# Designed miniproteins, single chains, part 70

Each design is a single chain, and the fold is of that chain. pLDDT is the mean over its residues in the fold that is shown.

## One batch from the design tools (miniprotein)

Design m2559
Fold by ESMFold2-Fast:
Structure m2559 (fold): chain A 57 residues (1-57)
Amino acid sequence: DEEKRKKALELYEKLVELNPDFFARFEEEIGDDEEAKIEFLLKYSGAKSIEELLEGR
């Protein structure tokens, strides 16, 4: 769902603001690539889907 992808990207930006040093280590590779941001969140959070990711915050 596009809505879920949008929320995942919003979550990524919020997490970057809360923990900039943590995300800065990967910023050089991810940049502003939406797909890379979502994949990063899924991999790092251990979530199986965007839906699960959003529920876990």
Scores: mean pLDDT 72

Design m2560
Fold by ESMFold2-Fast:
Structure m2560 (fold): chain A 69 residues (1-69)
Amino acid sequence: GREELHKELLRTIGEILSLIGEIFDLEQQLAKSTDEEEIEKLKKEIAELEKRKEELLKEADEISKQLDA
């Protein structure tokens, strides 16, 4: 029911917040890095996490729409 959707939304938000924290840490590492290979690796990892964050945001939006219906 609606309570299960609320729990899924909160869980999804929690996962998004964890990803934001991980992205922030990697961006801080990127800002301090001077090695071209490390910079390329960090940029790729950040891009992959940003994509996952966008997917979770879409999931949260879909759950929110179900709650508003």
Scores: mean pLDDT 86

Design m2562
Fold by ESMFold2-Fast:
Structure m2562 (fold): chain A 73 residues (1-73)
Amino acid sequence: MEEEERLKELIERAYEEAKKLKKEAKETGDPKVKLEAEIAEGLLRILLGVAKVIGNEEVAKYGEKLLEELEEE
């Protein structure tokens, strides 16, 4: 349960950071912010992969939904 809760927290934080950075990159056009947004999105994808490998279906589905929302922009 603790590992599951921590992974969910990491996924949520990665999603929020990626969403914020994508918005900032769009508003500023700053290449550094754009790179940071791509890194944050990559981290979210990695964490989602970890959830799938662990076999935590609920956390994996949650992360997948967040990733879809992020990609919709």
Scores: mean pLDDT 79

Design m2563
Fold by ESMFold2-Fast:
Structure m2563 (fold): chain A 61 residues (1-61)
Amino acid sequence: MQKLQEEADRLIEEMNRINKETMELRKQGKLSREEATELILESASLGVKVLSLTVEIRLLQ
């Protein structure tokens, strides 16, 4: 169970890094719509993995 929580925490940190980078690029006017879409899809993919791990943690309780 703890290993699943640690994996979820790592993925959340990765999502936070992507979000920070996206915000900075947008603030600088350097973010194209295509680049924004790619970053959103990457973040969404990580979010699905976090959700899956969260469900597994809950089922193990």
Scores: mean pLDDT 78

Design m2564
Fold by ESMFold2-Fast:
Structure m2564 (fold): chain A 92 residues (1-92)
Amino acid sequence: SAEVEEALRRAEEALRASGIEAEIEVEGDTLRIRLGGLTPVQLTSLVLYFIGLEIDGVEVEIEIEGDTLRVVLRGLSDAQMLEIARFLEGLA
């Protein structure tokens, strides 16, 4: 939805303003996230958060390379995407 895309774009801009190299893409019920320049604490918190989404039936794929995190989330509802946007804004 346009509301979801707008919320995720705001989260992306907030992360970028905090010094995180953030790229967020939405395609249907799939969310692709790339975050670079992460501190060890930020990286750990993000990995734990995204893995936890599997409990709610989200398909989670994570790749880590140095201070860069790549995440693909599938089977998301609009409500779940909005909650993810809120979490990412709070991280910034």
Scores: mean pLDDT 87

Design m2565
Fold by ESMFold2-Fast:
Structure m2565 (fold): chain A 82 residues (1-82)
Amino acid sequence: MKEKAIEELKKILEENRPALRARLPSGVTDEEFDRLLELLYQDFVDAIKQATSEEDIKEIIELAKDLRTLDGWLPYARLRLS
């Protein structure tokens, strides 16, 4: 079950990749962006692994789907790229 959620997460992040990239400042390199996505992926994977119910996993996946429209994306990126 958690393995399926992790695979769905990978697909969601790859689908959102162009939109997430486009919202970053022009000074962010492809290397920095790839590192940022890897950190984001690990944070979500850790959340899924710590989930105690199917409901918790569903909430985590829904949060990942909303990333391209979230005002939190730029603050997250700035924190992780520092």
Scores: mean pLDDT 74

Design m2566
Fold by ESMFold2-Fast:
Structure m2566 (fold): chain A 88 residues (1-88)
Amino acid sequence: SVEEKLEEIKKLFDEVLKLADRYDQALQSGAPKEEIDKLIKEMEEKVDRIFELYQELERSGAPFDVLLEAGAYLTAAAMLLVTAKNAS
């Protein structure tokens, strides 16, 4: 349902926030490049899934308020990913 897809987007966003926190901790601790790259890849996979779910909501004709909320999570997640990529 529309509601289930929005809840999945919110869950994926929470996971991106946790990965961003782990990324910051890894940089501060001087973690190996391969560990940093894995964290970025996991963030990319989750952002891509949020984007897929957003497109599904749009194609299904979800209400404007739902698309606005989903789009906000997508934008925030994408910005975290871009910030991580630019910092590494």
Scores: mean pLDDT 89

Design m2567
Fold by ESMFold2-Fast:
Structure m2567 (fold): chain A 86 residues (1-86)
Amino acid sequence: MKVVITLENPSPGAAIAAVGAGISTVLEGGEMESRVEGNTVTLTLTNAGEKGIKDALSAGQAAVGSGGTAEIKQEGDELTITLKSP
């Protein structure tokens, strides 16, 4: 599965969880790419396994727990998670 995580001005918890998802994806044989544009960080996880997907969803929960928002969209084999601070 491909997972795209976009973090807009992320909280420390959301940022740590998103990095954790990237590490889990690489350890499961997937790939991680990062792109930074201003205050927005985009992590693209290619061929994410079960742990990578769970860790990516945990980044969404961390953002919501910090008063931010999380938008999750799934289209076939692609999961898009957009995280925004308050």
Scores: mean pLDDT 81

Design m2568
Fold by ESMFold2-Fast:
Structure m2568 (fold): chain A 68 residues (1-68)
Amino acid sequence: MEAEIERLRALLAAAATPAEAKEALQANASPELYYAMALAALLEAGVPREEAEALAREATRELERILS
């Protein structure tokens, strides 16, 4: 999972436009991978575990809505 998160971050960093970033997310990010990325970022930012999990679930639902 960690390696997949880092690979996706590298692809997003290489994206020159928002459209390229969206295509990278659509092609490479499952809901599970996006949840893991969001959770890791929130925990690194110091958000408490319970709040981080709730926010990561909400962010994953938002992504699914945008990509569907």
Scores: mean pLDDT 70

Design m2569
Fold by ESMFold2-Fast:
Structure m2569 (fold): chain A 61 residues (1-61)
Amino acid sequence: APTPREIVLTVARWLLEQGHSRERVLAEVEATIAGYQRDHGLPAEEAARILEEVRRLLDEA
C-alpha cells in the first residue's frame, strides 16, 4: 500500500502539473497531512518532514 509520504508527494506533483498555485498545493497538502495525523496517527516529526519535502519540491518547480 502507498505510504502517506508517497500519497502526499503524488498529490503535490499532480496539482503542479495541472497548473495550480504554490499556495493551493500547500493548502491541499497540509489538509491531507492533518487527515493522516487525525485518522491514522501519523507522528508530528514525520508530518513535518513530509511538509518540508513538499516545500522543497515547490521551490524547485
Scores: mean pLDDT 84

Design m2570
Fold by ESMFold2-Fast:
Structure m2570 (fold): chain A 68 residues (1-68)
Amino acid sequence: MEEIRKEVDEYLKKVSKEQVEKLREAEKKGLNREELLKLIGEVIREIGDAIQLGLEAIRKGIPIEEIL
């Protein structure tokens, strides 16, 4: 059980880091407020989907690195 929690934590850290970087890159590109808000909505959805996918993979015994 502890090993599974560590694997989930590492996966979530990777997902959140990737999404934060995505938002920073968009800001750097000079996206306007509407474009940024739309991207934030997409990022939240993608994070949710990634969490569900990661948990399902762990439940089925699939290595997380195989789904990244």
Scores: mean pLDDT 70

Design m2571
Fold by ESMFold2-Fast:
Structure m2571 (fold): chain A 55 residues (1-55)
Amino acid sequence: MSLEEAVELVNELARTLSDEELIEKLEELRKQEKDPEVKAYLDLLIRTQRQELAE
C-alpha cells in the first residue's frame, strides 16, 4: 500500500482497537508489506506504542 493509505488505515485502527490489539495488527501489516518506506513507518509506530505500554 502507499504511505498515505497506511496512515489512513492506522488512524482508523487506532480509533477502533485497544493499544495491545493495535500493536498486534500493525505487526501483521508490517509482515505483509513490501514497500520499505511503509515498513519503516509501521516499525516506528510499533516501537512507539510498545514504549508507551512499558510505562
Scores: mean pLDDT 78

Design m2572
Fold by ESMFold2-Fast:
Structure m2572 (fold): chain A 74 residues (1-74)
Amino acid sequence: SAAEELRRRAEELLAEYVEKYNLSEEEEAQLRAFVDVLREGLIGEVEAGRLTLEQAVERLEIAIRWFVAELKAA
């Protein structure tokens, strides 16, 4: 399903950004909470036919990059 694929892609992106930016456990927890909320919204958009799976993944990655930048600036 689109939901299963987007959840899988979200976990892969989360792991990639945690490793790449050497996030602490606290930073990882904040990123995970952010991703969990955004992922659910994007699943709804894909299921409604408003976004393709690839568009949802692209939006998720852009949002993750922004969030990590804000997290490191704090």
Scores: mean pLDDT 86

Design m2573
Fold by ESMFold2-Fast:
Structure m2573 (fold): chain A 68 residues (1-68)
Amino acid sequence: TLSPLEEAILDALDAAGPRTAAELARALGVSQATVSRHLRRLEARGLVARDEAGRASLTAAGRAVVAA
């Protein structure tokens, strides 16, 4: 169901905690625009939440997907 990059984003957030799109782009070796598009999709699916500082974090549903 998840793309490989979306899975990698969820894994990175699980391992490192809340991260910005720029931090995830640096860690994963992809563009910030690419990460932002996938974070938007993950947020729409309820797997990620974003704070006022623009940091993405796993929801309870996101943690369950990573653990599965």
Scores: mean pLDDT 83

Design m2574
Fold by ESMFold2-Fast:
Structure m2574 (fold): chain A 94 residues (1-94)
Amino acid sequence: LASLEALAKKYREKVKEIDPEIAERLDELLEEDISDEEFITKTLKLAFDLGDIAYQKALAQGLSEEEALKVGEEARYLAVQYASLGREVKKLKE
């Protein structure tokens, strides 16, 4: 459990580096007692939002379109991993 919490925290810090507002919204989502289907739907929406933010920041830093798209993909992955691991940790603490 402690190892999963540490891993979830690591992904959260990476999400926060990209956008602290999305990190906070994911924290709020993890506290909700909702179905797995609703959780996945809301997680994907936030992941796509984070991906767009990361993509736009990468373009502003002078990265190519292709490189910026990869940065956006990585940001979406980080958000999904934090949400997935955070939800697993919550279920294991019940």
Scores: mean pLDDT 87

Design m2575
Fold by ESMFold2-Fast:
Structure m2575 (fold): chain A 62 residues (1-62)
Amino acid sequence: SLRPSDAEIRYEMYLISAAVYVSLGRYDEAIAVLERGIRELADDPALVAELEERKAEIEARK
């Protein structure tokens, strides 16, 4: 298997953190985590698009 990039590792960490907040009903904190990820991964448009889509899904549920 290919070694994950530093950006891919950070992306996964933000997804896991947001998922934990969602499981606790802390939707605003989950959104804030995803917004931080979008800013940090700004150089990777594909990862940014995935994080923005997850953010929109969470915003629609709160």
Scores: mean pLDDT 83

Design m2576
Fold by ESMFold2-Fast:
Structure m2576 (fold): chain A 60 residues (1-60)
Amino acid sequence: SLVDEVKGRLRLPPWVRLDEEEVAKKLVKDKPKSGSEVRKYVPGIRQEPADELAKFIQSK
């Protein structure tokens, strides 16, 4: 599923205490258009992986 693919791409650092499944569900639902929008859901993610996540979600 798209949620599982997004969850796999998140790969949050071990010090980030976020529920990866809930974050992935929100990203799939809201379909952020940019890395800056992704960073609203995942504080601490770098801009580059955030931009890649936004592109991946928009491509679906």
Scores: mean pLDDT 74

Design m2577
Fold by ESMFold2-Fast:
Structure m2577 (fold): chain A 57 residues (1-57)
Amino acid sequence: SEMERIKKAEELVKKGLEAVKRGDFETARELFEEAISLLSGPVKLVAEREAKKVLEA
């Protein structure tokens, strides 16, 4: 279901942000890519843009 995919994507994003906080950008990128893979359409494009900003900060 769509709601289940969104909730899983949110959990992966939280784990990715924790990886960024500890300086593990490789793990963060992997987690963000997994989260983005669960999305489609405009939401996916927004998520890709936001992940790039976080990883480049």
Scores: mean pLDDT 78

Design m2578
Fold by ESMFold2-Fast:
Structure m2578 (fold): chain A 61 residues (1-61)
Amino acid sequence: AQEFTDLLVKGVAAYNAGNYEEAIKLFEEAKELGRQTGVLTPEAEKFIDEIIEEAKKKLEE
């Protein structure tokens, strides 16, 4: 459970630093860990999916 939050914190930090590729990887790892451990709520999944999508847009622009 703590590892899920740690991955989210690292992902947000990477996103804020402009490291969008690293942010995407960290958020995808968080989503998978959250799914496997049962801590991935629908709200958390939606948030992670939205920020991954935004990070992907930043890499293309």
Scores: mean pLDDT 81

Design m2579
Fold by ESMFold2-Fast:
Parts: sequence; C-alpha cells; structure tokens
Structure m2579 (fold): chain A 69 residues (1-69)
Amino acid sequence: MYVPPDDEARHAWGTKLNQKVNEQIKLAEDGKMSIQEAADEVKRWAIEELGLPEDAAQAVGDMVIDQLK
C-alpha cells in the first residue's frame, strides 16, 4: 500500500483522496459523467496530484466502479 512519509502528510493525503472519490461518485450518480469517466478521473488525479503509483491509483479507480455498480 502507498504510505506517505509522515503522519501529517498521510492524514492530508487520505482526506484529499476521500474528497475526490466522493465528488466523482456523486457526479456519476447525478448523471453528469459515466461510471468509467469517474473512475478514470480519480485514477488520473491520484497519480498527478497525490503521486500515487499506477497500481494504487488503479485500485482506487476500481473502488469507484464498485461503489457505482
């Protein structure tokens, strides 16, 4: 699992990731984007903004798809 270098970074990281995941899930539920678009956006954002490894970002994207099934 991806773990930030310190507790403050880990807390901020988790908060930002949860906020982005919840935002994209809501947009997909509201019909403003597809399930796949929401998952792809979360994966892209996690790599670019949080610096997550591709495998960890893919797992988060898969979680978004699972929540929207």
Scores: mean pLDDT 75

Design m2580
Fold by ESMFold2-Fast:
Structure m2580 (fold): chain A 75 residues (1-75)
Amino acid sequence: MDKSTIKNILGELIGDDVDTSGKNAEELVRLAVKKGISLEEILEEIRKKIPDPERLRAAEVGAKVLYEKAKKELE
């Protein structure tokens, strides 16, 4: 659930100019980091898209973990 929601949000933030089909959440987060999309931008979109507080919290934690991992791998 959380990974699928994060994939949809990341696809929207990255834009339609990049083929996101077949990419997992980790690959999409790496693309977001490379494009200069901040963690806060991802969190803002999650907050807009998820009305359920429990799902929102899980998605925010997941996004933070994936973003930090991608940032370390791209150093």
Scores: mean pLDDT 72

Design m2581
Fold by ESMFold2-Fast:
Structure m2581 (fold): chain A 72 residues (1-72)
Amino acid sequence: SEKEEKLKELAEQALRAVELLEELVKQGKITEEQFKQQLEEIAYTLKRLYEKYGHEVVKEALEYVEERIKKL
């Protein structure tokens, strides 16, 4: 469905944002604290989407971001 396609795209965008943020912290353009704060904002957005729609693709992206935060 179009809704599932949009949720998949949003999940993929969230994962790409994580990759960009990882590159920025490696380059010293953001601090580790700023990186963590941005990941928490992404996780919050994904959590809200999961609560509203209940789709597995959003849950998988959320779990990935939360695991990445735990490794900091």
Scores: mean pLDDT 87

Design m2582
Fold by ESMFold2-Fast:
Structure m2582 (fold): chain A 65 residues (1-65)
Amino acid sequence: EEEKKRLREEGERLVEEGVKAYEAGDYRKAAELYRKAAELYDKAGDVLSAVAARIRAIGAEIEAE
């Protein structure tokens, strides 16, 4: 499962970058990063992290509009 582990680690990095973008007021960038993280978590089979990342992305997209 070394590939799935790397996908989860990359997803975690993208969430951290997304949080930084969100805190900086760059909601569009945050939404993009959270969506990418969710896709990586889905590929890794990490359903809970994928759902959490999608919720973050939706919140950021609402702020961006």
Scores: mean pLDDT 85

Design m2583
Fold by ESMFold2-Fast:
Structure m2583 (fold): chain A 98 residues (1-98)
Amino acid sequence: SEIEELKRKGVILETAAKLLAVGALINVELGRLEEAEEDVRAAIELAEEAIKEYEKVLKLNPDDEETKERIKELEERKKRAEEALRRGDLRAAAEALA
């Protein structure tokens, strides 16, 4: 039950990050660059929180290959978003997490 609750929380946080990233893409197209940056930063924070919840799953079940793969993919997407954000490329940052 604890593993299922942690996985569910991770999925909710990951989904929220994706929705904020999609919102950021819409804000970029509308020229709302300040709102887009806020959405991207919030999406990065939610992705980080999702990774932490998935890491708790692995602490309880170290052989969970699906959760290991989810962490790896989400970490790569987060790193791409952070790199794009450092360059001021809000579109690329949002696309990495959408």
Scores: mean pLDDT 91

Design m2584
Fold by ESMFold2-Fast:
Structure m2584 (fold): chain A 70 residues (1-70)
Amino acid sequence: SEAETALEKGKQAYADGNYEEAAEWFKRAIELSTDPEIKAEAYRGLAAAYGHLGKPVEAKKWLDKANELA
């Protein structure tokens, strides 16, 4: 699916240290997905990316959204 592809691209960008690009792909996965597991994983990825970008408030916000889906 498009959501799974976006999630995979986000993970790859994150692994490569491209945290801004990773955040964009994780947001894309959230927008495209109706699956709570894909959304939760994308929210966690987005939180991790924002953590690396020095945005702890945004990171906490996205992590809380991931935890709401668990």
Scores: mean pLDDT 86

Design m2585
Fold by ESMFold2-Fast:
Structure m2585 (fold): chain A 76 residues (1-76)
Amino acid sequence: DDIEKGEKLEKEGDYKGAGDAYEAAGKKYEEQGKLEEAAEAYEKAGEAYEKAGDMEKALEAEVKAGMLLIEIGLSK
């Protein structure tokens, strides 16, 4: 599970690795149509990248999460 992998990497202090794992989870959930889980995974990726100091990847993940949340809101 890419979420569990991300959580483990965060506990180990590998914030970049955690961000990469959460981003992979988000992409996988998005491909499965699990938009709410995808948005949550991208939010976790953004937080991890921010802790890693990778502001560009953090912003990219945060924008992706926001877009998915808007899509969910427009669906219901």
Scores: mean pLDDT 82

Design m2586
Fold by ESMFold2-Fast:
Structure m2586 (fold): chain A 64 residues (1-64)
Amino acid sequence: MMKSVEERLEELRPKVEASGDPYLLKDLEEAKKLLEEGTVTSEVAAALTLTGIEFDLKYGVIRP
């Protein structure tokens, strides 16, 4: 079942904050900004950003 991009962002927020990772926090803020733009393109970009955050939280790896 698909959660909305907004629901995914709010669900990830406490996990990102608990991780203490400044790169994940930056990505979360970027996703929030994209959602605030209110276009289909920005919503897709936000969803992709959140997917990257979910991946990094799950696997504990940042690709420099």
Scores: mean pLDDT 75

Design m2587
Fold by ESMFold2-Fast:
Structure m2587 (fold): chain A 82 residues (1-82)
Amino acid sequence: SEKEEILEKLREAIEGLEKEIEEAIKNNDKEKLEELLKGLEHGLELLEKLKEEYKDDPEVVKELEELKERVEELKEKVKEAL
């Protein structure tokens, strides 16, 4: 299903970002952290657009909201490390 494929790709992308953030923090890579922060902000914009696109599917909206919370937590983690 298209919605399942999109949600799985989003989860994988967020898992990849979590690992990149952890590595950048360990290496004190401020330039990479600034880049990741911008990427997270763009990701939040994408998630809001997808919530509007799938607004008539409450299960998809719930999953997107949970992914948005994960991205917001990562954004705060990056800001704390900068």
Scores: mean pLDDT 87

Design m2588
Fold by ESMFold2-Fast:
Formats: structure tokens, sequence, C-alpha cells
Structure m2588 (fold): chain A 120 residues (1-120)
């Protein structure tokens, strides 16, 4: 019944846009920091964006700042990542994560879902 499933991947044209989503069932979004990570072939897992659901504060990796928007739909319990002006460098598998906002939790960096592949 708790499902953490990334969706919205596929093959996209250069200069296009994509919306990635992850439904977070059973989560109280007001108490979590929600993050997106990417992993390019042959590279380590890289931070992309996060949102603090209590404050609405967002943070972005420099490489995607200005092209990415992280957002939450509380009504649908869904985390989104919008990427604009897609480049071949955005080709990666994208993973979403939910972390309790007070930190100090055993749960760190687990690629808990299968991830969602994006090819540009």
Amino acid sequence: MVTLTESGGGTFPEGGSVRLSRKVSGADFSKYTLRWYSQRPGEPLQFVAEIDTMTGFTRYAPRVQGRATISVDLANSTLYLDLRDLRPEDTATYFAEAVPIFGGVDKEEPATGAGVPVTV
C-alpha cells in the first residue's frame, strides 16, 4: 500500500521539456524534505533538487538551476520535477527520495525506487 513509484520518463527531444513524478503514498508531506537525484551512465548519484514541504523552500544543483522546478501536489500526494531546455547531458536515471525534515535518520540515499530513465 505504500508505493514510491517514479514516472514520466522516456525519450525526449533536445530543447524540449519533461515532468517527472513520484507518488508518495502514506507520507505526511508537511514533515518531509523531498529530493530528486540523477545518475548518468558511469557516474555517481548526483543531487538535482529538493523542497522543504513545511516552508516551501527549494534548493537546486547549479547545473539545473534556472531549468528545473521542484514542486509538490498535496492533493495527489505527488512530488514533481520539471526540466526545461533539455540537453543530452540530462540523459540519466532520476530517483526521488523522502527524508524526515529533522534529519538524523537511518534512511540516507537509498535508491528506493527503480528510478525513471530520461533520454534526450
Scores: mean pLDDT 72

Design m2589
Fold by ESMFold2-Fast:
Structure m2589 (fold): chain A 61 residues (1-61)
Amino acid sequence: LLEEARRLLEAGDYTGAAVKAVELASRGDLEGARELARELAERGAETMAEGLLRLIELLEK
């Protein structure tokens, strides 16, 4: 999953990468999802990264 998400990021498919991040978070891999959110922010997809971080916070608590 994390490897697939990174491949999508490299291809410029930020929406696809975000979908994989949500999938990781749903499986309990909050660290992997958080790492993907950080990479999205670094690539300029700040709004998407912020949304993912908020979702992770809600799922963690």
Scores: mean pLDDT 79

Design m2590
Fold by ESMFold2-Fast:
Structure m2590 (fold): chain A 61 residues (1-61)
Amino acid sequence: SELAEKATKAYFEKDYEEAAKYFEKLLEKYPENTVVQKKLAEALEKAGKYEEAEEYRKKAE
């Protein structure tokens, strides 16, 4: 997926806000995907958005 590639690239470049945006777009297409939810939570946490990260982390359980 192009969105997954963009999210992964942004994450490796430490552009965590951009990575989170691409993971959010990917989650719009696959709302029940726990792997995407966990990756979004990790990107949000690294971006300093701890409360939002916790929401997605709990959703992935």
Scores: mean pLDDT 83

Design m2591
Fold by ESMFold2-Fast:
Structure m2591 (fold): chain A 80 residues (1-80)
Amino acid sequence: SEEFEKARLEILKVLIDGIENNLPLDEVEQRLYEILSKLDLETAKKVVDYVLGVLESHRDAYPQALEVVERLKKKIDEEA
């Protein structure tokens, strides 16, 4: 869906930009959570799972990003 595609790109951009600019992980997590909170729960879960899969494939490049997305997945799962 258009909503999924837009959110996927926004999450990846905010995540990478935040990590590369050394923002606190809690601030990055909060910004990403604000994006996810605007989505329906099903779409939010799909976006998080997609991004997690991408980061797991690139764990050596962005280990801190993987940690943030794993925490977001837990948060979203707890809201279900």
Scores: mean pLDDT 79

Design m2592
Fold by ESMFold2-Fast:
Structure m2592 (fold): chain A 66 residues (1-66)
Amino acid sequence: SSVKEASRRIRELIEEAARARLAGDEERAQKLMEEASKLLSETTGLPLSAARQLVEREVEEVIREA
């Protein structure tokens, strides 16, 4: 299903953003997070602002668990 494919892609983007942030590449991290936020918003119908907050939180959680 397209939802499962989108969920997997969002997860991959979040993990890539976390790796970029840990490497000090904040520009790349922000670009990946914006892509994840847009895809999350499109998939769930959440406002883009809410999707951005969720993506930021998930990136922070991935970094904390590293």
Scores: mean pLDDT 88

Design m2593
Fold by ESMFold2-Fast:
Structure m2593 (fold): chain A 119 residues (1-119)
Amino acid sequence: SYLEELRAAFSREELERLVREALEVGGGPWGLSRLPFVGEDDLEKAHEWNGLGVYLYLLGKYEEAVEYYKKAIELNPNYAEAWANLGLALKKLGKDEEAKKYYEKALKLNPNYEEAKEL
């Protein structure tokens, strides 16, 4: 899978550094609270939050990954990748019914999204 391929590409130390850098650049968990309105910057922030979620997922921090994927979809509800990643993280947490709901949302937004097929 895409996430397994990414895990092979990054060391634990590199992932931990990327998480620290993303939190610093993104303004931490409260970065979204600095935005006065939804715009192009919000779409970029959605990508940043999804990326932070991916790094946390690869570190095995699934509950934290879920929170950042939720932040990404709050800014961009049409972000199929973030919905699929949310489902994968919830499946890792044993929340299979919730995971299925979010993967179905990802498939509705992008029917060809291969990562959602593993849910």
Scores: mean pLDDT 71

Design m2594
Fold by ESMFold2-Fast:
Structure m2594 (fold): chain A 99 residues (1-99)
Amino acid sequence: MKISKEELEDDVLEALAVMQAYLLKKYREKFIADPSLKEEAINMAKKLIDMAQKLYEKGRYELAVELLKLAIQTLEDLGVNDSYLEKAKRLLKEAEEKL
């Protein structure tokens, strides 16, 4: 089977998104409880939102929904209410309408 660069890049994006979601889930309680890790948790959640946007554009709606729900919950638990949270909530609604 001949793998295209685009197909490989799509698989890498999906793998990275799943791995970041796994790490955020695994360390979520620690990130919320430890103020020194708050910035790292916020950055991970925002990166997950950016990856979910790319997955949505590629038609990976179910995965995008899962990542957005996790990122939104993380930002809300950390008291973050900025343009990224608003973007994530809009994108989640659009992605859920595709399911």
Scores: mean pLDDT 82

Design m2595
Fold by ESMFold2-Fast:
Structure m2595 (fold): chain A 62 residues (1-62)
Amino acid sequence: MDLEIAEALVQIAVGIGKATGDYEGALEFAKRIIDELVERGLITPEQGEELKKKAEEWLKSL
């Protein structure tokens, strides 16, 4: 449940990067969201690292 919300938020950040062409800003924004979700206990640090990798892969494919 919490991981699905985290993934959805990261996908929104990727979508913003695609719309604006700001790859670096979108990646930084996604990482900040992930770090905040980890701090709030909504996802584990391990899940956060996996989402960071997914965000990088999604942005690289754009």
Scores: mean pLDDT 77

